# Designs tried in a protein design run: designed miniproteins, single chains, continued (3). Part 99

Each design is a single chain, and the fold is of that chain. pLDDT is the mean over its residues in the fold that is shown.

## One batch from the design tools (miniprotein)

Design m11649
Fold by ESMFold2-Fast:
Structure m11649 (fold): chain A 117 residues (1-117)
Amino acid sequence: MIELTESGGGTFPVGGSVTLSRKISGDYKSLSMISWWREAPGELPKLVAKINMKDGSVKYSPEVEGRATISYDEKNKTVYLNLSDLKEEDTAVYYAVAYDDATNRLIFGEGVELTVE
């Protein structure tokens, strides 16, 4: 069974930067896609960034393009989301979603809270 553990949340200043991390436990080699999503107060969940685990290709949402970087450390089995030039609108619960090719299922993380003030 694959588990996703997010970390790196907290309270950060406007104009600052944060790195959110997600560690993968279990059979990570069956994962084909990992994405970061956010749920802001009063809004529906929105895609932030995604990485294709097979070829390393990345995609960003328009709201964070130019401010976000998603990367994968294979040795540490960790996916990172770096957000720079933080805005108050970046305040949200951030969670990870992985697609598991072996089970043909989405795996959801518990999420981490980010507050920008």
Scores: mean pLDDT 79

Design m11650
Fold by ESMFold2-Fast:
Structure m11650 (fold): chain A 56 residues (1-56)
Amino acid sequence: MEALLERAEARIRELLAAGASLTQAAVKVANELVEEGVSNEEASRITTEAARRIAA
């Protein structure tokens, strides 16, 4: 759980550095987590928390 959150945060930061918006980055990371076998609910929860940490 913590490892997924750290990975999501790092990936959102990478996408922001590449010029994506926070919303675009969070959606892309959530889709990637679902493709890896994370549930839609859990992926949404993780990316929302990661986005909050980045925005704070």
Scores: mean pLDDT 82

Design m11651
Fold by ESMFold2-Fast:
Structure m11651 (fold): chain A 60 residues (1-60)
Amino acid sequence: DELVKQVAELARELKEALAAGDFARARELRDEAIRVASQISPVVGRVAERDLGELIEEAE
């Protein structure tokens, strides 16, 4: 539950960084979210990597 909350918070901060045009911060937040998500399970980590990566690519 705590790890799930951390991933959600990091995803929120990533979206805020993208809205501000801060792609460097968004990439750092993506990497941290993937790290935390991978601690939940490898599947959740891969989903986070794909979803957050696509979000950054669409914004760039």
Scores: mean pLDDT 81

Design m11652
Fold by ESMFold2-Fast:
Structure m11652 (fold): chain A 67 residues (1-67)
Amino acid sequence: MMDSREFQEEVELAMTRMQAQVYVLAGDYEEAIEYLRKKIEELKKKGASEKTIKELEELLKEVEAKL
C-alpha cells in the first residue's frame, strides 16, 4: 500500500484532474489552464513527485491544445 503522504498526493492528483475535466466539459478552457498552472506550482512547492507533476503538465498541454 502507498504511504499516507503518497496516498494524499494521488488523491490530490485525481481531484485536480476531475476539476480540470469539469472546466473542459463546460468549455471553460482558460479557467482549466489557470487552475492547472496554480496546482502545478502549489505541488512543486510541496515537493510533490516528478510523476505527479509530469501528469499534470501533460494534462495542461492537452487542454492548451484545445484553445
Scores: mean pLDDT 79

Design m11653
Fold by ESMFold2-Fast:
Structure m11653 (fold): chain A 90 residues (1-90)
Amino acid sequence: DEYLEKGKELYKQGKYEEAIEYYKKAIEIDPNNAEAYNNLGKVYYEQGKLEEAEEYYLKALAIDPKNKEAFENLVELGVIHLEEAVKKVF
């Protein structure tokens, strides 16, 4: 997947907006590309867009329920959401 690999390269360079474009192109070619969905989630997470990150990690798991990285990333988001909920009360 040329677009998936280019997206990973851009992500490593911190070019998050360009990485998103290439991951979306990878999904347009293969809508069942769980890795591309997981990587989109990682980019949104780095941008602090936690709701979008959760959406894409869930899509990755819906496509591949054995995707360990997407599962681990989603668990981490659950912990962060709990921390933010506690801050709103205290």
Scores: mean pLDDT 81

Design m11654
Fold by ESMFold2-Fast:
Structure m11654 (fold): chain A 75 residues (1-75)
Amino acid sequence: MEAGRRGDPADVEPLVRALLEDPDPAVRLQAAIALGRIGTAREALEPLRRASREDPDPAVREAAQRAYLTIESRA
């Protein structure tokens, strides 16, 4: 995978880290939404699946599920 606005590891990796590691649920929520827009199946489906099941915040789980379904429909 080379330069592309969507699926670039330089853009996607910080969002994956924010989704899984940030202590602020608002930051995790925004990361889930952003991953739904620019994430690829390879980079984002597993982190989004984990967040949709395991995140303590129900809004983050819902956003991760929506992002997962959006990416899955493109894959």
Scores: mean pLDDT 76

Design m11656
Fold by ESMFold2-Fast:
Structure m11656 (fold): chain A 60 residues (1-60)
Amino acid sequence: SEKELKIKRLEDQISTLENYKKRLEALFDKLGMPDEQKAKSLANIDAEIEKKRKELEELR
């Protein structure tokens, strides 16, 4: 169904963003970035993940 396709697409997008976040965290660690600055730099990605998780919850 269309709903199932939307769910799968959101799950794939969330997975992609989570993997991207992990790579950015590793890069920031390599650069010696403080934890507070890392959190601020990742805030937009965290917000996008949460937004997509909410969309997924509403479809279920």
Scores: mean pLDDT 85

Design m11657
Fold by ESMFold2-Fast:
Structure m11657 (fold): chain A 62 residues (1-62)
Amino acid sequence: SKALAEALARAIAAGDAARTAALARSLPEVTDLSVAADALGVSKSALARALSLVAGREIRVA
């Protein structure tokens, strides 16, 4: 959801590793990262790769 993506972007920008990890683990396997990627100034694929490492599972771009 947009709210989840915005919360994730805020946690990453704040350097809150624990909150970022918790939010990343709650993401669907295939997710739209457009809002979070745009907010952070990164590509969707780069963000998906980073979140996959943090979550300990594959997160793919929708």
Scores: mean pLDDT 77

Design m11658
Fold by ESMFold2-Fast:
Structure m11658 (fold): chain A 60 residues (1-60)
Amino acid sequence: MEEEARKRVEEGEVDVTAILEALGVDPTSPEAGAALNRNGDGRVTPEDLVALLVEVEKKK
């Protein structure tokens, strides 16, 4: 899971809207930005995207 997620981030194939929807977060809400910021650093980084993809895979 983590290896596949990391590869998707590296290839730029990550759809953040789809990730948010899979997590049950409205992509247009103010909560979307907070949900994407997994590190708490006020930014969305490739590391955050990898962590989010892993969470989505766990929920399947």
Scores: mean pLDDT 68

Design m11659
Fold by ESMFold2-Fast:
Structure m11659 (fold): chain A 75 residues (1-75)
Amino acid sequence: MAEVAARMAGLSPLEKAVLGELLIEPRSAREIAEALGVSQPTVSRALDRLVERGLAERERVGRTTLYRATPETIA
């Protein structure tokens, strides 16, 4: 788990908070925005950066786009 903390050390406070929500369960950008009390576009930008860094992935589930922490983030 030390390597997860180390990967998160370079992230903004918002990116860390968004990743923390994903470590609990897969969520949509809207659900994360509601949980954190921030705008959905702000959360979407943070999610894009986390996906680019390989810390999160996006998945289409029916009509909803869900995001989840990658196995490498958990391990």
Scores: mean pLDDT 74

Design m11660
Fold by ESMFold2-Fast:
Structure m11660 (fold): chain A 72 residues (1-72)
Amino acid sequence: VLPRRPPEEVDLPSEEELERRIREAERNGDEGTLRALEMARLIREGRFDEARRLLEELAPGLTEEFIEAFLK
């Protein structure tokens, strides 16, 4: 069964929206959302290399899970 979910949520959000979501996630303590937003910001700028490095520094264990989800 295919769920209906727009991937545009993390496609290319504006800088203002990214900051808002980051702040909300920080207040809620949502680590998952925080890492995704930070990576989306770097990816949006075309800094794929830096996004990977920053993510690895903040959560080295998450790299494996992220790669699997993306490749899949």
Scores: mean pLDDT 61

Design m11661
Fold by ESMFold2-Fast:
Structure m11661 (fold): chain A 117 residues (1-117)
Amino acid sequence: SLAERILALLDELLKELEELVRRVEAGTLTPEEAVEAVARIVALSQELTALAEELFPDDAEVAALVDRLQALVGEIVETVARWLAGELSREEAAERLRRLLEEFKRVAEELKARIEA
């Protein structure tokens, strides 16, 4: 079902985000790998938004939760870009990404609960 696909996309996004944060914290991520990881995260986020709009077109709460997830993905993209540009240290980027991941997890759990209701 579309609901099962949305839940699977949320799990895929969380896995990609957790791996990104872990690898930035460990200092094991090349600039090329960071760009590729961000591209995958953006693509999954866009697919999630499209499916949520299709399945819940009149659900204002689902729209608000999806908008919050998109905003968090945007901040993750900006954080990685600023790190790659040398505007943030790896430690500063890792700390910001960890906070963004924790907020993403919270919003994702709210969205999951609403979809499963």
Scores: mean pLDDT 89

Design m11662
Fold by ESMFold2-Fast:
Formats: sequence, C-alpha cells, structure tokens
Structure m11662 (fold): chain A 69 residues (1-69)
Amino acid sequence: SMEELIEEYRRVGEELIEALERKLGPTAARVARHELEETIEMMRRGELSEEEARKLIEKVRKQLEKYTA
C-alpha cells in the first residue's frame, strides 16, 4: 500500500539524512530533510504511483550506499 511505502521511504530517507549530516554537514542534511517531506506529501496527495514510490525508495537506498562507503 502507499502508506507502507511512505513509512519505508521515511525510514530509508532518515538513514540517508544521518549519513549526509556525517559526511557533508548539517546544511546538506536540512536540504535532504525538506526534499524528503515534499516527496512524502506528493505520495499522500496521489501525485506518485506505488511503482514510482518503489523506484524512489530504491534510488534513496543507492544514495545511502554511496554516502556510507
């Protein structure tokens, strides 16, 4: 469901924000936080399909891998 995808996107996004803060500092983390919240609102408003949401989660996981290396 979209609700489960929103929860997963938030979980992975929070991990990415933490990694970005460690690697690039608090300004980068704040920008990522804003983008995360905007994307979640788009999901809630039905502007993204479940398929698109799954692809975004995969993209965030790939970014997390880059910033935790």
Scores: mean pLDDT 87

Design m11663
Fold by ESMFold2-Fast:
Structure m11663 (fold): chain A 81 residues (1-81)
Amino acid sequence: GSGASPEIEALADEAIRLAREALELAKTRETIAAAIAAALRAIGVKAEDKYFPSVPRERLLAEAERTVAFAKEVLERAKAE
């Protein structure tokens, strides 16, 4: 294994789920683009955790947590539309 973390994977999967819900509710191009960006960022974090052993786990954990926070913000924006 490449040192993949279940915690990082769980956070990335949560961010993808939140971004998907935001995409379903979004009515503006801006919020649609933000939801897509959140999903792509989460997929990127998950891929780096699995395939890039040189990336520090602490850095990926912090990025995963920031991506979840961003996805939550985008979902709230989508719900307000």
Scores: mean pLDDT 84

Design m11664
Fold by ESMFold2-Fast:
Structure m11664 (fold): chain A 75 residues (1-75)
Amino acid sequence: DVEKQIKELEEKYEEEKKKVEEDPSLSEEEKEKAIKVGEAALEVAKKLLETGTLSPEEEAKLAALREEIRRWAAE
């Protein structure tokens, strides 16, 4: 059920967004950038789910984007 998976991703993104916004260890600039990169990751994930096909290469791109988000938010 692609529609359900997309809804779950959107809900998780909203939860993470609120968590980032309320994180006192992050600067305002870090919060804004983390949210922006998170939005890009969500859009890519939704697009892949809507196509109904996740290739190993596309999975790797999502993993790389997630790692970039983590590294960028931590730095």
Scores: mean pLDDT 71

Design m11665
Fold by ESMFold2-Fast:
Structure m11665 (fold): chain A 61 residues (1-61)
Amino acid sequence: MVEATDRLNAVIGEVFDAMRAHPDWSLDEWLAHVRALAEREGLSPEETELIEEGVRAVHAG
């Protein structure tokens, strides 16, 4: 059984690992990728927004 926290952490890890591998992707491309993963994994809008904020912070820094 997969806990909601495990699913959220898995998506976060996948997104940030991908960002490290593909620093050439635009912010819009990363946000689209996050939304696609969130839809696939059944994340809530609140969980999706938290990941999107993290992506914006990493992309800006």
Scores: mean pLDDT 76

Design m11666
Fold by ESMFold2-Fast:
Structure m11666 (fold): chain A 58 residues (1-58)
Amino acid sequence: MDEAIRKLAERAGTTPEQAREAAERLGASGEAVEKAANHPDARTGSGAAGALARAAGY
């Protein structure tokens, strides 16, 4: 999970701490975080991965 959090932070232009806070706020699973980190279009999708990507700032 920590690697996925770091990737998500890089994509969103935030810190790993901010990305982790976003994941915790949304109750996102490790799989949702990994999906958000690995798919640039995750922000346009439905469900936890899309919500997490938008909350993380992209």
Scores: mean pLDDT 63

Design m11667
Fold by ESMFold2-Fast:
Structure m11667 (fold): chain A 67 residues (1-67)
Amino acid sequence: SSEVDKLSLEEQLKLLAELLGRGDLSDEEIRAILRRWTAGDTSQRRLAELLGVSQPALSRALAQLRK
């Protein structure tokens, strides 16, 4: 848990994507998702859309990541 908190936002998003079954995303795709998310609607719903997952799935993965 403490190790996750020490990671960059890009690294945290990579871990989140892995938990969501989106470990197929490249570093470039993760960076593109972060840019799109932070430049506009920074809601959990928007992040789920950008990751191609349902919002409930993202919510569960975030809870698991945070513990």
Scores: mean pLDDT 77

Design m11668
Fold by ESMFold2-Fast:
Structure m11668 (fold): chain A 80 residues (1-80)
Amino acid sequence: MAEKLLEEGKKILEELKKEDLLKLAIEYGENKDGKKAVEKILEIVEKAKNEKNEEEREKLLKEAIAFSKVAVGTKALKEK
């Protein structure tokens, strides 16, 4: 189950423009911690679990994946 959701999320990531990912990284990177991005990811994932509409669930997963990249990037920047 989770593996199939990750595979579907990977396809969504491939459709995302690099510009959109950079925009999110800049916006949430300026919060300097990534903790808020992680909190938003958890909230979005929880909404996705409760969402019955597959199309809406895909939108939520796409948003969560975008925030997950921001959180990872923020950690790397903090370590530098």
Scores: mean pLDDT 57

Design m11669
Fold by ESMFold2-Fast:
Structure m11669 (fold): chain A 92 residues (1-92)
Amino acid sequence: MEDFLEEAQATLLAMGAVIYAKNGDAEGAARFAERAIELLKSLEKVSPGVLENARFVADAAERAAEQSTDPNLAERVRKIAEELRKLIEEKE
């Protein structure tokens, strides 16, 4: 039951991150990555579905950073994606 709501939340975060990244909104993609970090930190036990969707968020944020023409924004978004990636590895 609990896993279903968490997986639904993670799926919505992944969809949002991908949409913002595809539209060149690195700041928007970063906001979804920050929300994914908060979700993972709030969970004592993380389901495989949540981890898979968190990886999609990290991938989207990394892509948005690479496509950003603002080097300061790109660096901030990259650091958020790195924090999310590290947290995913710690929860596996």
Scores: mean pLDDT 84

Design m11670
Fold by ESMFold2-Fast:
Structure m11670 (fold): chain A 58 residues (1-58)
Amino acid sequence: QPLVDAVITVGDKKETLKNITIGQGLKKALEMANASGQPATLVVTDGDKVTEYLVLPT
């Protein structure tokens, strides 16, 4: 799987991850969302491409 850089934001918390898979970023975002009870935003940077995901707590 391609490796990307990601930033996860949940409320006032921000986590930066480097050289991860998108799946690892989504898993971490879900973990942070569940821990806080708040939605997480996952911003993935793959070269010049930036993609944003909204991850809801379960």
Scores: mean pLDDT 81

Design m11671
Fold by ESMFold2-Fast:
Structure m11671 (fold): chain A 100 residues (1-100)
Amino acid sequence: MSEIKKLQEKVEELKKQLKEAIKKGDKEKAKKLGKELIKTSDELYKLAVKLGDKKLALEAAQQKLEAAKDLLKVSETKEEILEAIGQILRAIGDILDLEL
């Protein structure tokens, strides 16, 4: 539970930083923050699944989806675009697995 709280706090902080980087047009910082937010949200999702907390797992998967969408918006290369699309599809898969 303490570990989950720390990950939730990190997610909220990364969301604020990502929003600010996008607003300022700092694409390089936004890409870094977006990737870190996806990783942190995925870790929260995995812990929530292990604990049987379906609601938290769904919220984490939805956060991962939003972070991947933001990463796509700031993607500049073909490789970056494909990676962002891959992350979007993975997040959708996680959401569908929970809503079966």
Scores: mean pLDDT 87

Design m11672
Fold by ESMFold2-Fast:
Structure m11672 (fold): chain A 65 residues (1-65)
Amino acid sequence: MLMHEITAGMIMIYASVIGARADVSVRDGKTIITLTSDDEEVLKEAEKEVKKIAKKEGLEVEVVR
């Protein structure tokens, strides 16, 4: 199983638990994560957790809001 599939799934699940929606895509070998929420504090927390997961998995991500 590819790390990208597992990491993407984890990111989407954790963002959902925090109250944000995460859409994950890969472009030119770079993982792009789009976060949406009506609450700026939720977006901030989701971005922190997403970056933490990516760092732990050794994956470079770009977060877009």
Scores: mean pLDDT 75

Design m11673
Fold by ESMFold2-Fast:
Structure m11673 (fold): chain A 83 residues (1-83)
Amino acid sequence: IDEKDVLRALAEIYDYLGKKAEEKGDYQSAGNMYEKAGRLYEQAGDYENAHRAYENSAIAYEKAGDTEKAEKMRKQAEELRKK
C-alpha cells in the first residue's frame, strides 16, 4: 500500500462529503470537508486537486459567512499555484 494513494483516497472521500454537505446547504461543514480534502491532496503531492479543494472550501466558507476561513483557504489555493 502506497501512503500517497491512501492520502489521495481519503481526500476524495472528504471532497465527496463536502459536495454532499453543499447540496444540503450546510456550507460550514462543506468548507470544513473541502479544507480537509485540500490538505490531504497537498500531502499526496496532488497540487491540482488540492488547489481545487481549497477554492471550493473558500467558496463554501463565504456562503456560510465565515470570511476569515474563506480568506485563509484562498491564500492556500494561491500558494499552490506558485508550486
Scores: mean pLDDT 86

Design m11674
Fold by ESMFold2-Fast:
Structure m11674 (fold): chain A 72 residues (1-72)
Amino acid sequence: VDFENPTLEEAKELFEKGKKYFEEGKYEEAREYYEKALRLLEKLPDTPEVRKLKLEIEIQLGMIDIMDVVLG
């Protein structure tokens, strides 16, 4: 068994990229990266680390959803 979970690491990297775009006001790109990260996390078992990352992504997506509705 691989020591590190590549899917979890990839999801973390996508989340980091999403946060960067969000901070730059690029909400559409941030949303795409957050959704990609969340999709990868759906393939993983529901561990505390996975649950925490999902929650953080869901919070960020919620903020972007509000911005998308208001700003278009």
Scores: mean pLDDT 78

Design m11675
Fold by ESMFold2-Fast:
Structure m11675 (fold): chain A 82 residues (1-82)
Amino acid sequence: MVTGVRLKRPVSKEQAERAAKLAEKRMKDELGINVTARVEEVDGVARITLTSDATSDEDIQKLVEVFAEAAREAGIEVELLE
């Protein structure tokens, strides 16, 4: 079971913002789950935070899988954690 997503390397703010917006849109359109994506730059490295009211493990797994797909579409290499 996928429990999270790890970025394989540091990403630019522009890539992070693109991935965050794609994930937010796909989560709403495909899963019906409202997610707020926040992108911050800390010490020159982009950080993405996703906030959701999803409470089931199955919904959380779907959110992390959709985020991984959006990140790859934005050109970010990601690893799914089990």
Scores: mean pLDDT 73

Design m11676
Fold by ESMFold2-Fast:
Structure m11676 (fold): chain A 98 residues (1-98)
Amino acid sequence: MKHLEEVIKKAEEDVKRMEEIAKEILANPKATEEQKELAKKLVEASRLDLETMKELLEKYPSLSEKEQAIAETVIAIRAAGIYANLLTLENLKKRLDE
């Protein structure tokens, strides 16, 4: 399903952007230990969510109609979670730049 592939591609781009921002936070002398740890944890969590989304996409053609509907919902929820984590990191970086 092309739409699910596009959702996962966007989530991959969001995770890559999070990794870039996290590196900037980790290198920033104004960042606290807690802010650096949060950045690491958000990247780790989003990588695991992305892995789950990719596994569901791989299994998708072999799933029943009901299981496909569940997989689509899980992929959408995890993609939204990755995006929310990206916004959290962007907000942290903005606060450090002020």
Scores: mean pLDDT 89

Design m11677
Fold by ESMFold2-Fast:
Structure m11677 (fold): chain A 79 residues (1-79)
Amino acid sequence: SVEALREAALAVAERAGLPREVAEAIARAAEAGDRARAAALAAEVLERAGADPDAIGAVLTAINAGDLEAAAEALRAVA
């Protein structure tokens, strides 16, 4: 769900020292069906958090597939 994605993105943003607004932007892009924007924003947050390339790949694959639950699970693994 978009809510699960928002919560997971917030946890990663907090770990990276980024503002809540970044997690909200990811959730809004996903809710709008803008998978490319959601993936791009998620990649920026994950890179800032120092996430492993394989973990980044898992999140982006899930977002691009429209699987928001898998994306949330992959983001929680990074947080």
Scores: mean pLDDT 84

Design m11678
Fold by ESMFold2-Fast:
Structure m11678 (fold): chain A 80 residues (1-80)
Amino acid sequence: SEEEQKKAVEIIESLLETARGLIEAARKNPDKREALARGAQSEIETARNILAKVPLSEETKREIEKKIDEIEREVEELLA
């Protein structure tokens, strides 16, 4: 349903915002970098699982996938 799709997008966006917050915290706290970066990975994985289960338009899916890819890249840099 359209309502289900809208709620899924809102949840995904909230998860990605949380992941970005964890990445920022990891950059500011070197002693907690690994734990916070792994927290961000967990949020991204949850977002990917929701994205896989809900039928979204190809445009919306591509926009979300691009955001996930950008955040995953930042996490990889923190764990390098």
Scores: mean pLDDT 88

Design m11679
Fold by ESMFold2-Fast:
Structure m11679 (fold): chain A 60 residues (1-60)
Amino acid sequence: MRARGLVIDHMIRHGRPPSRAELREIAREAGVSEATVRRLAREVQRMGIRAAFAEFAAEA
């Protein structure tokens, strides 16, 4: 599974961004560096986690 997918899945499951410890575990599970996972998490948030949720709410 890709690190980005794991980050998004975690956010959906828990309703909030993963903690620093969780980011590290996701990095191990995905086989990438913690820095990579942290960058992906920031990018997902910047790209529009709020926009995505707002769109879901508007669609519903």
Scores: mean pLDDT 67

Design m11680
Fold by ESMFold2-Fast:
Structure m11680 (fold): chain A 57 residues (1-57)
Amino acid sequence: VEPPHISDESSISDEKGEKIAEILKDKSLSDEEIREKLKELGLSEEEIEEILKVRKS
């Protein structure tokens, strides 16, 4: 296969946003579990910290 032409993504899709919201709304998850889930979704550490900060605040 030729060189990939898929590497331009800087916006979180609506689907990803919903997944993030679902994870955050799940009160059964600890902060460590949330970090793991968000990392699996492809979020950066800074994004995860921002999300956790909002949840804590």
Scores: mean pLDDT 70

Design m11681
Fold by ESMFold2-Fast:
Structure m11681 (fold): chain A 65 residues (1-65)
Amino acid sequence: SSEIEKIKKEIKELDKKIKELEKKRKEALAKGDFKTALELDIEIGVLYLRKAVLELVLKKLEEKL
């Protein structure tokens, strides 16, 4: 279904964004920029939560096929 395709695309986009933020967080820590590292940590956490919810929704939708 189009909804399943949309969710799969959003999960892939979240994975890419998480990887970029993890890289930036590592760079911030290496520079001693703890404020930026903490802000990135919070953003990464929010994206992981959204990904987990989408993966649960995807599983439930696939079970209804």
Scores: mean pLDDT 88

Design m11682
Fold by ESMFold2-Fast:
Structure m11682 (fold): chain A 93 residues (1-93)
Amino acid sequence: DYRQQAQDYLRQGGQIGYDSFTRSGDTDTGQRIRDTMINGSFGDGGRAMSDAIQRLIDLSQRDSRSDYYRQSARQLRDILNNMVRYVSNDRRS
């Protein structure tokens, strides 16, 4: 089931987002992103993941120690790309 696989990716992305934003000192944003990805609608979760990727890229540009934020953004981007692939396969089947 493509939708179940996409939900598993949202769960993974939510945890990565929470950990990354908590390390940036913004636990409230991390918690909201995680809750949206894990407990929200599929569409809201996907949008939250896309927004989190952009915010992590911005964080990576502010702090020279930000290999962690760059890696987190890359992981979320890979997850989002996998989700889009499954949605495309579902629509074509």
Scores: mean pLDDT 74

Design m11683
Fold by ESMFold2-Fast:
Structure m11683 (fold): chain A 84 residues (1-84)
Amino acid sequence: TLYRPNPALQAVLRSSGETRDVYTPGEIYYLVLEYADKEGLVDPRTGVVDVSNSPLKDILGVDTFNVSDQDEILARLLKQSTVV
């Protein structure tokens, strides 16, 4: 199933070099993690991602998350997307 991110999430994905309009759930998740890593938001020891000072805070509705919580974070990202 393909998803079209809303403008706020699309801006985050485009800042990572993406030019597509539709993505699989797994692609959305990995691109968001690549963005977080590029911006230095990930603690490699704990897997905690601090988004309190990033656009991801408003998109996800949280200040922090853990990379092991993939299913919960993906569900939040897909709420910011439309199924196509």
Scores: mean pLDDT 80

Design m11684
Fold by ESMFold2-Fast:
Structure m11684 (fold): chain A 68 residues (1-68)
Amino acid sequence: GPKRLSGEELAKIVLEILDEAETAEEVKAALRKLAEEGIISKEQADLVIDVIDEHGLDAVKAGLRESL
């Protein structure tokens, strides 16, 4: 079944995507793909995507650093 992630595991995956992706669109696409594959929940993906859409990638990076 799909692996359920802790907040720290989700933060690590998102930070890895941010290191590899150059644009907000690439990060959002990667998060949607992980949710479709059941690696993360759609709720977790949507929460990160909403922060990107409202505040941009730098806000997501800052929030994730504070969560680790």
Scores: mean pLDDT 75

Design m11685
Fold by ESMFold2-Fast:
Structure m11685 (fold): chain A 58 residues (1-58)
Amino acid sequence: GELEKRGKEAAERAAKYLLAGDEEGAQKAVLEASKGLNEDQANEVTAAALQAADEALK
């Protein structure tokens, strides 16, 4: 859904930061994407972002 898209897009930005060696920027990109949402919505965004980030780290 839209929340999962938002999470994956945040993870893509985070992956770019990780590839550039900016781990702090990557963390902020994921967390900031979740901050504007309700807890349940934020959990969906965060889960999608973490899944995409795990894939990027493989």
Scores: mean pLDDT 72

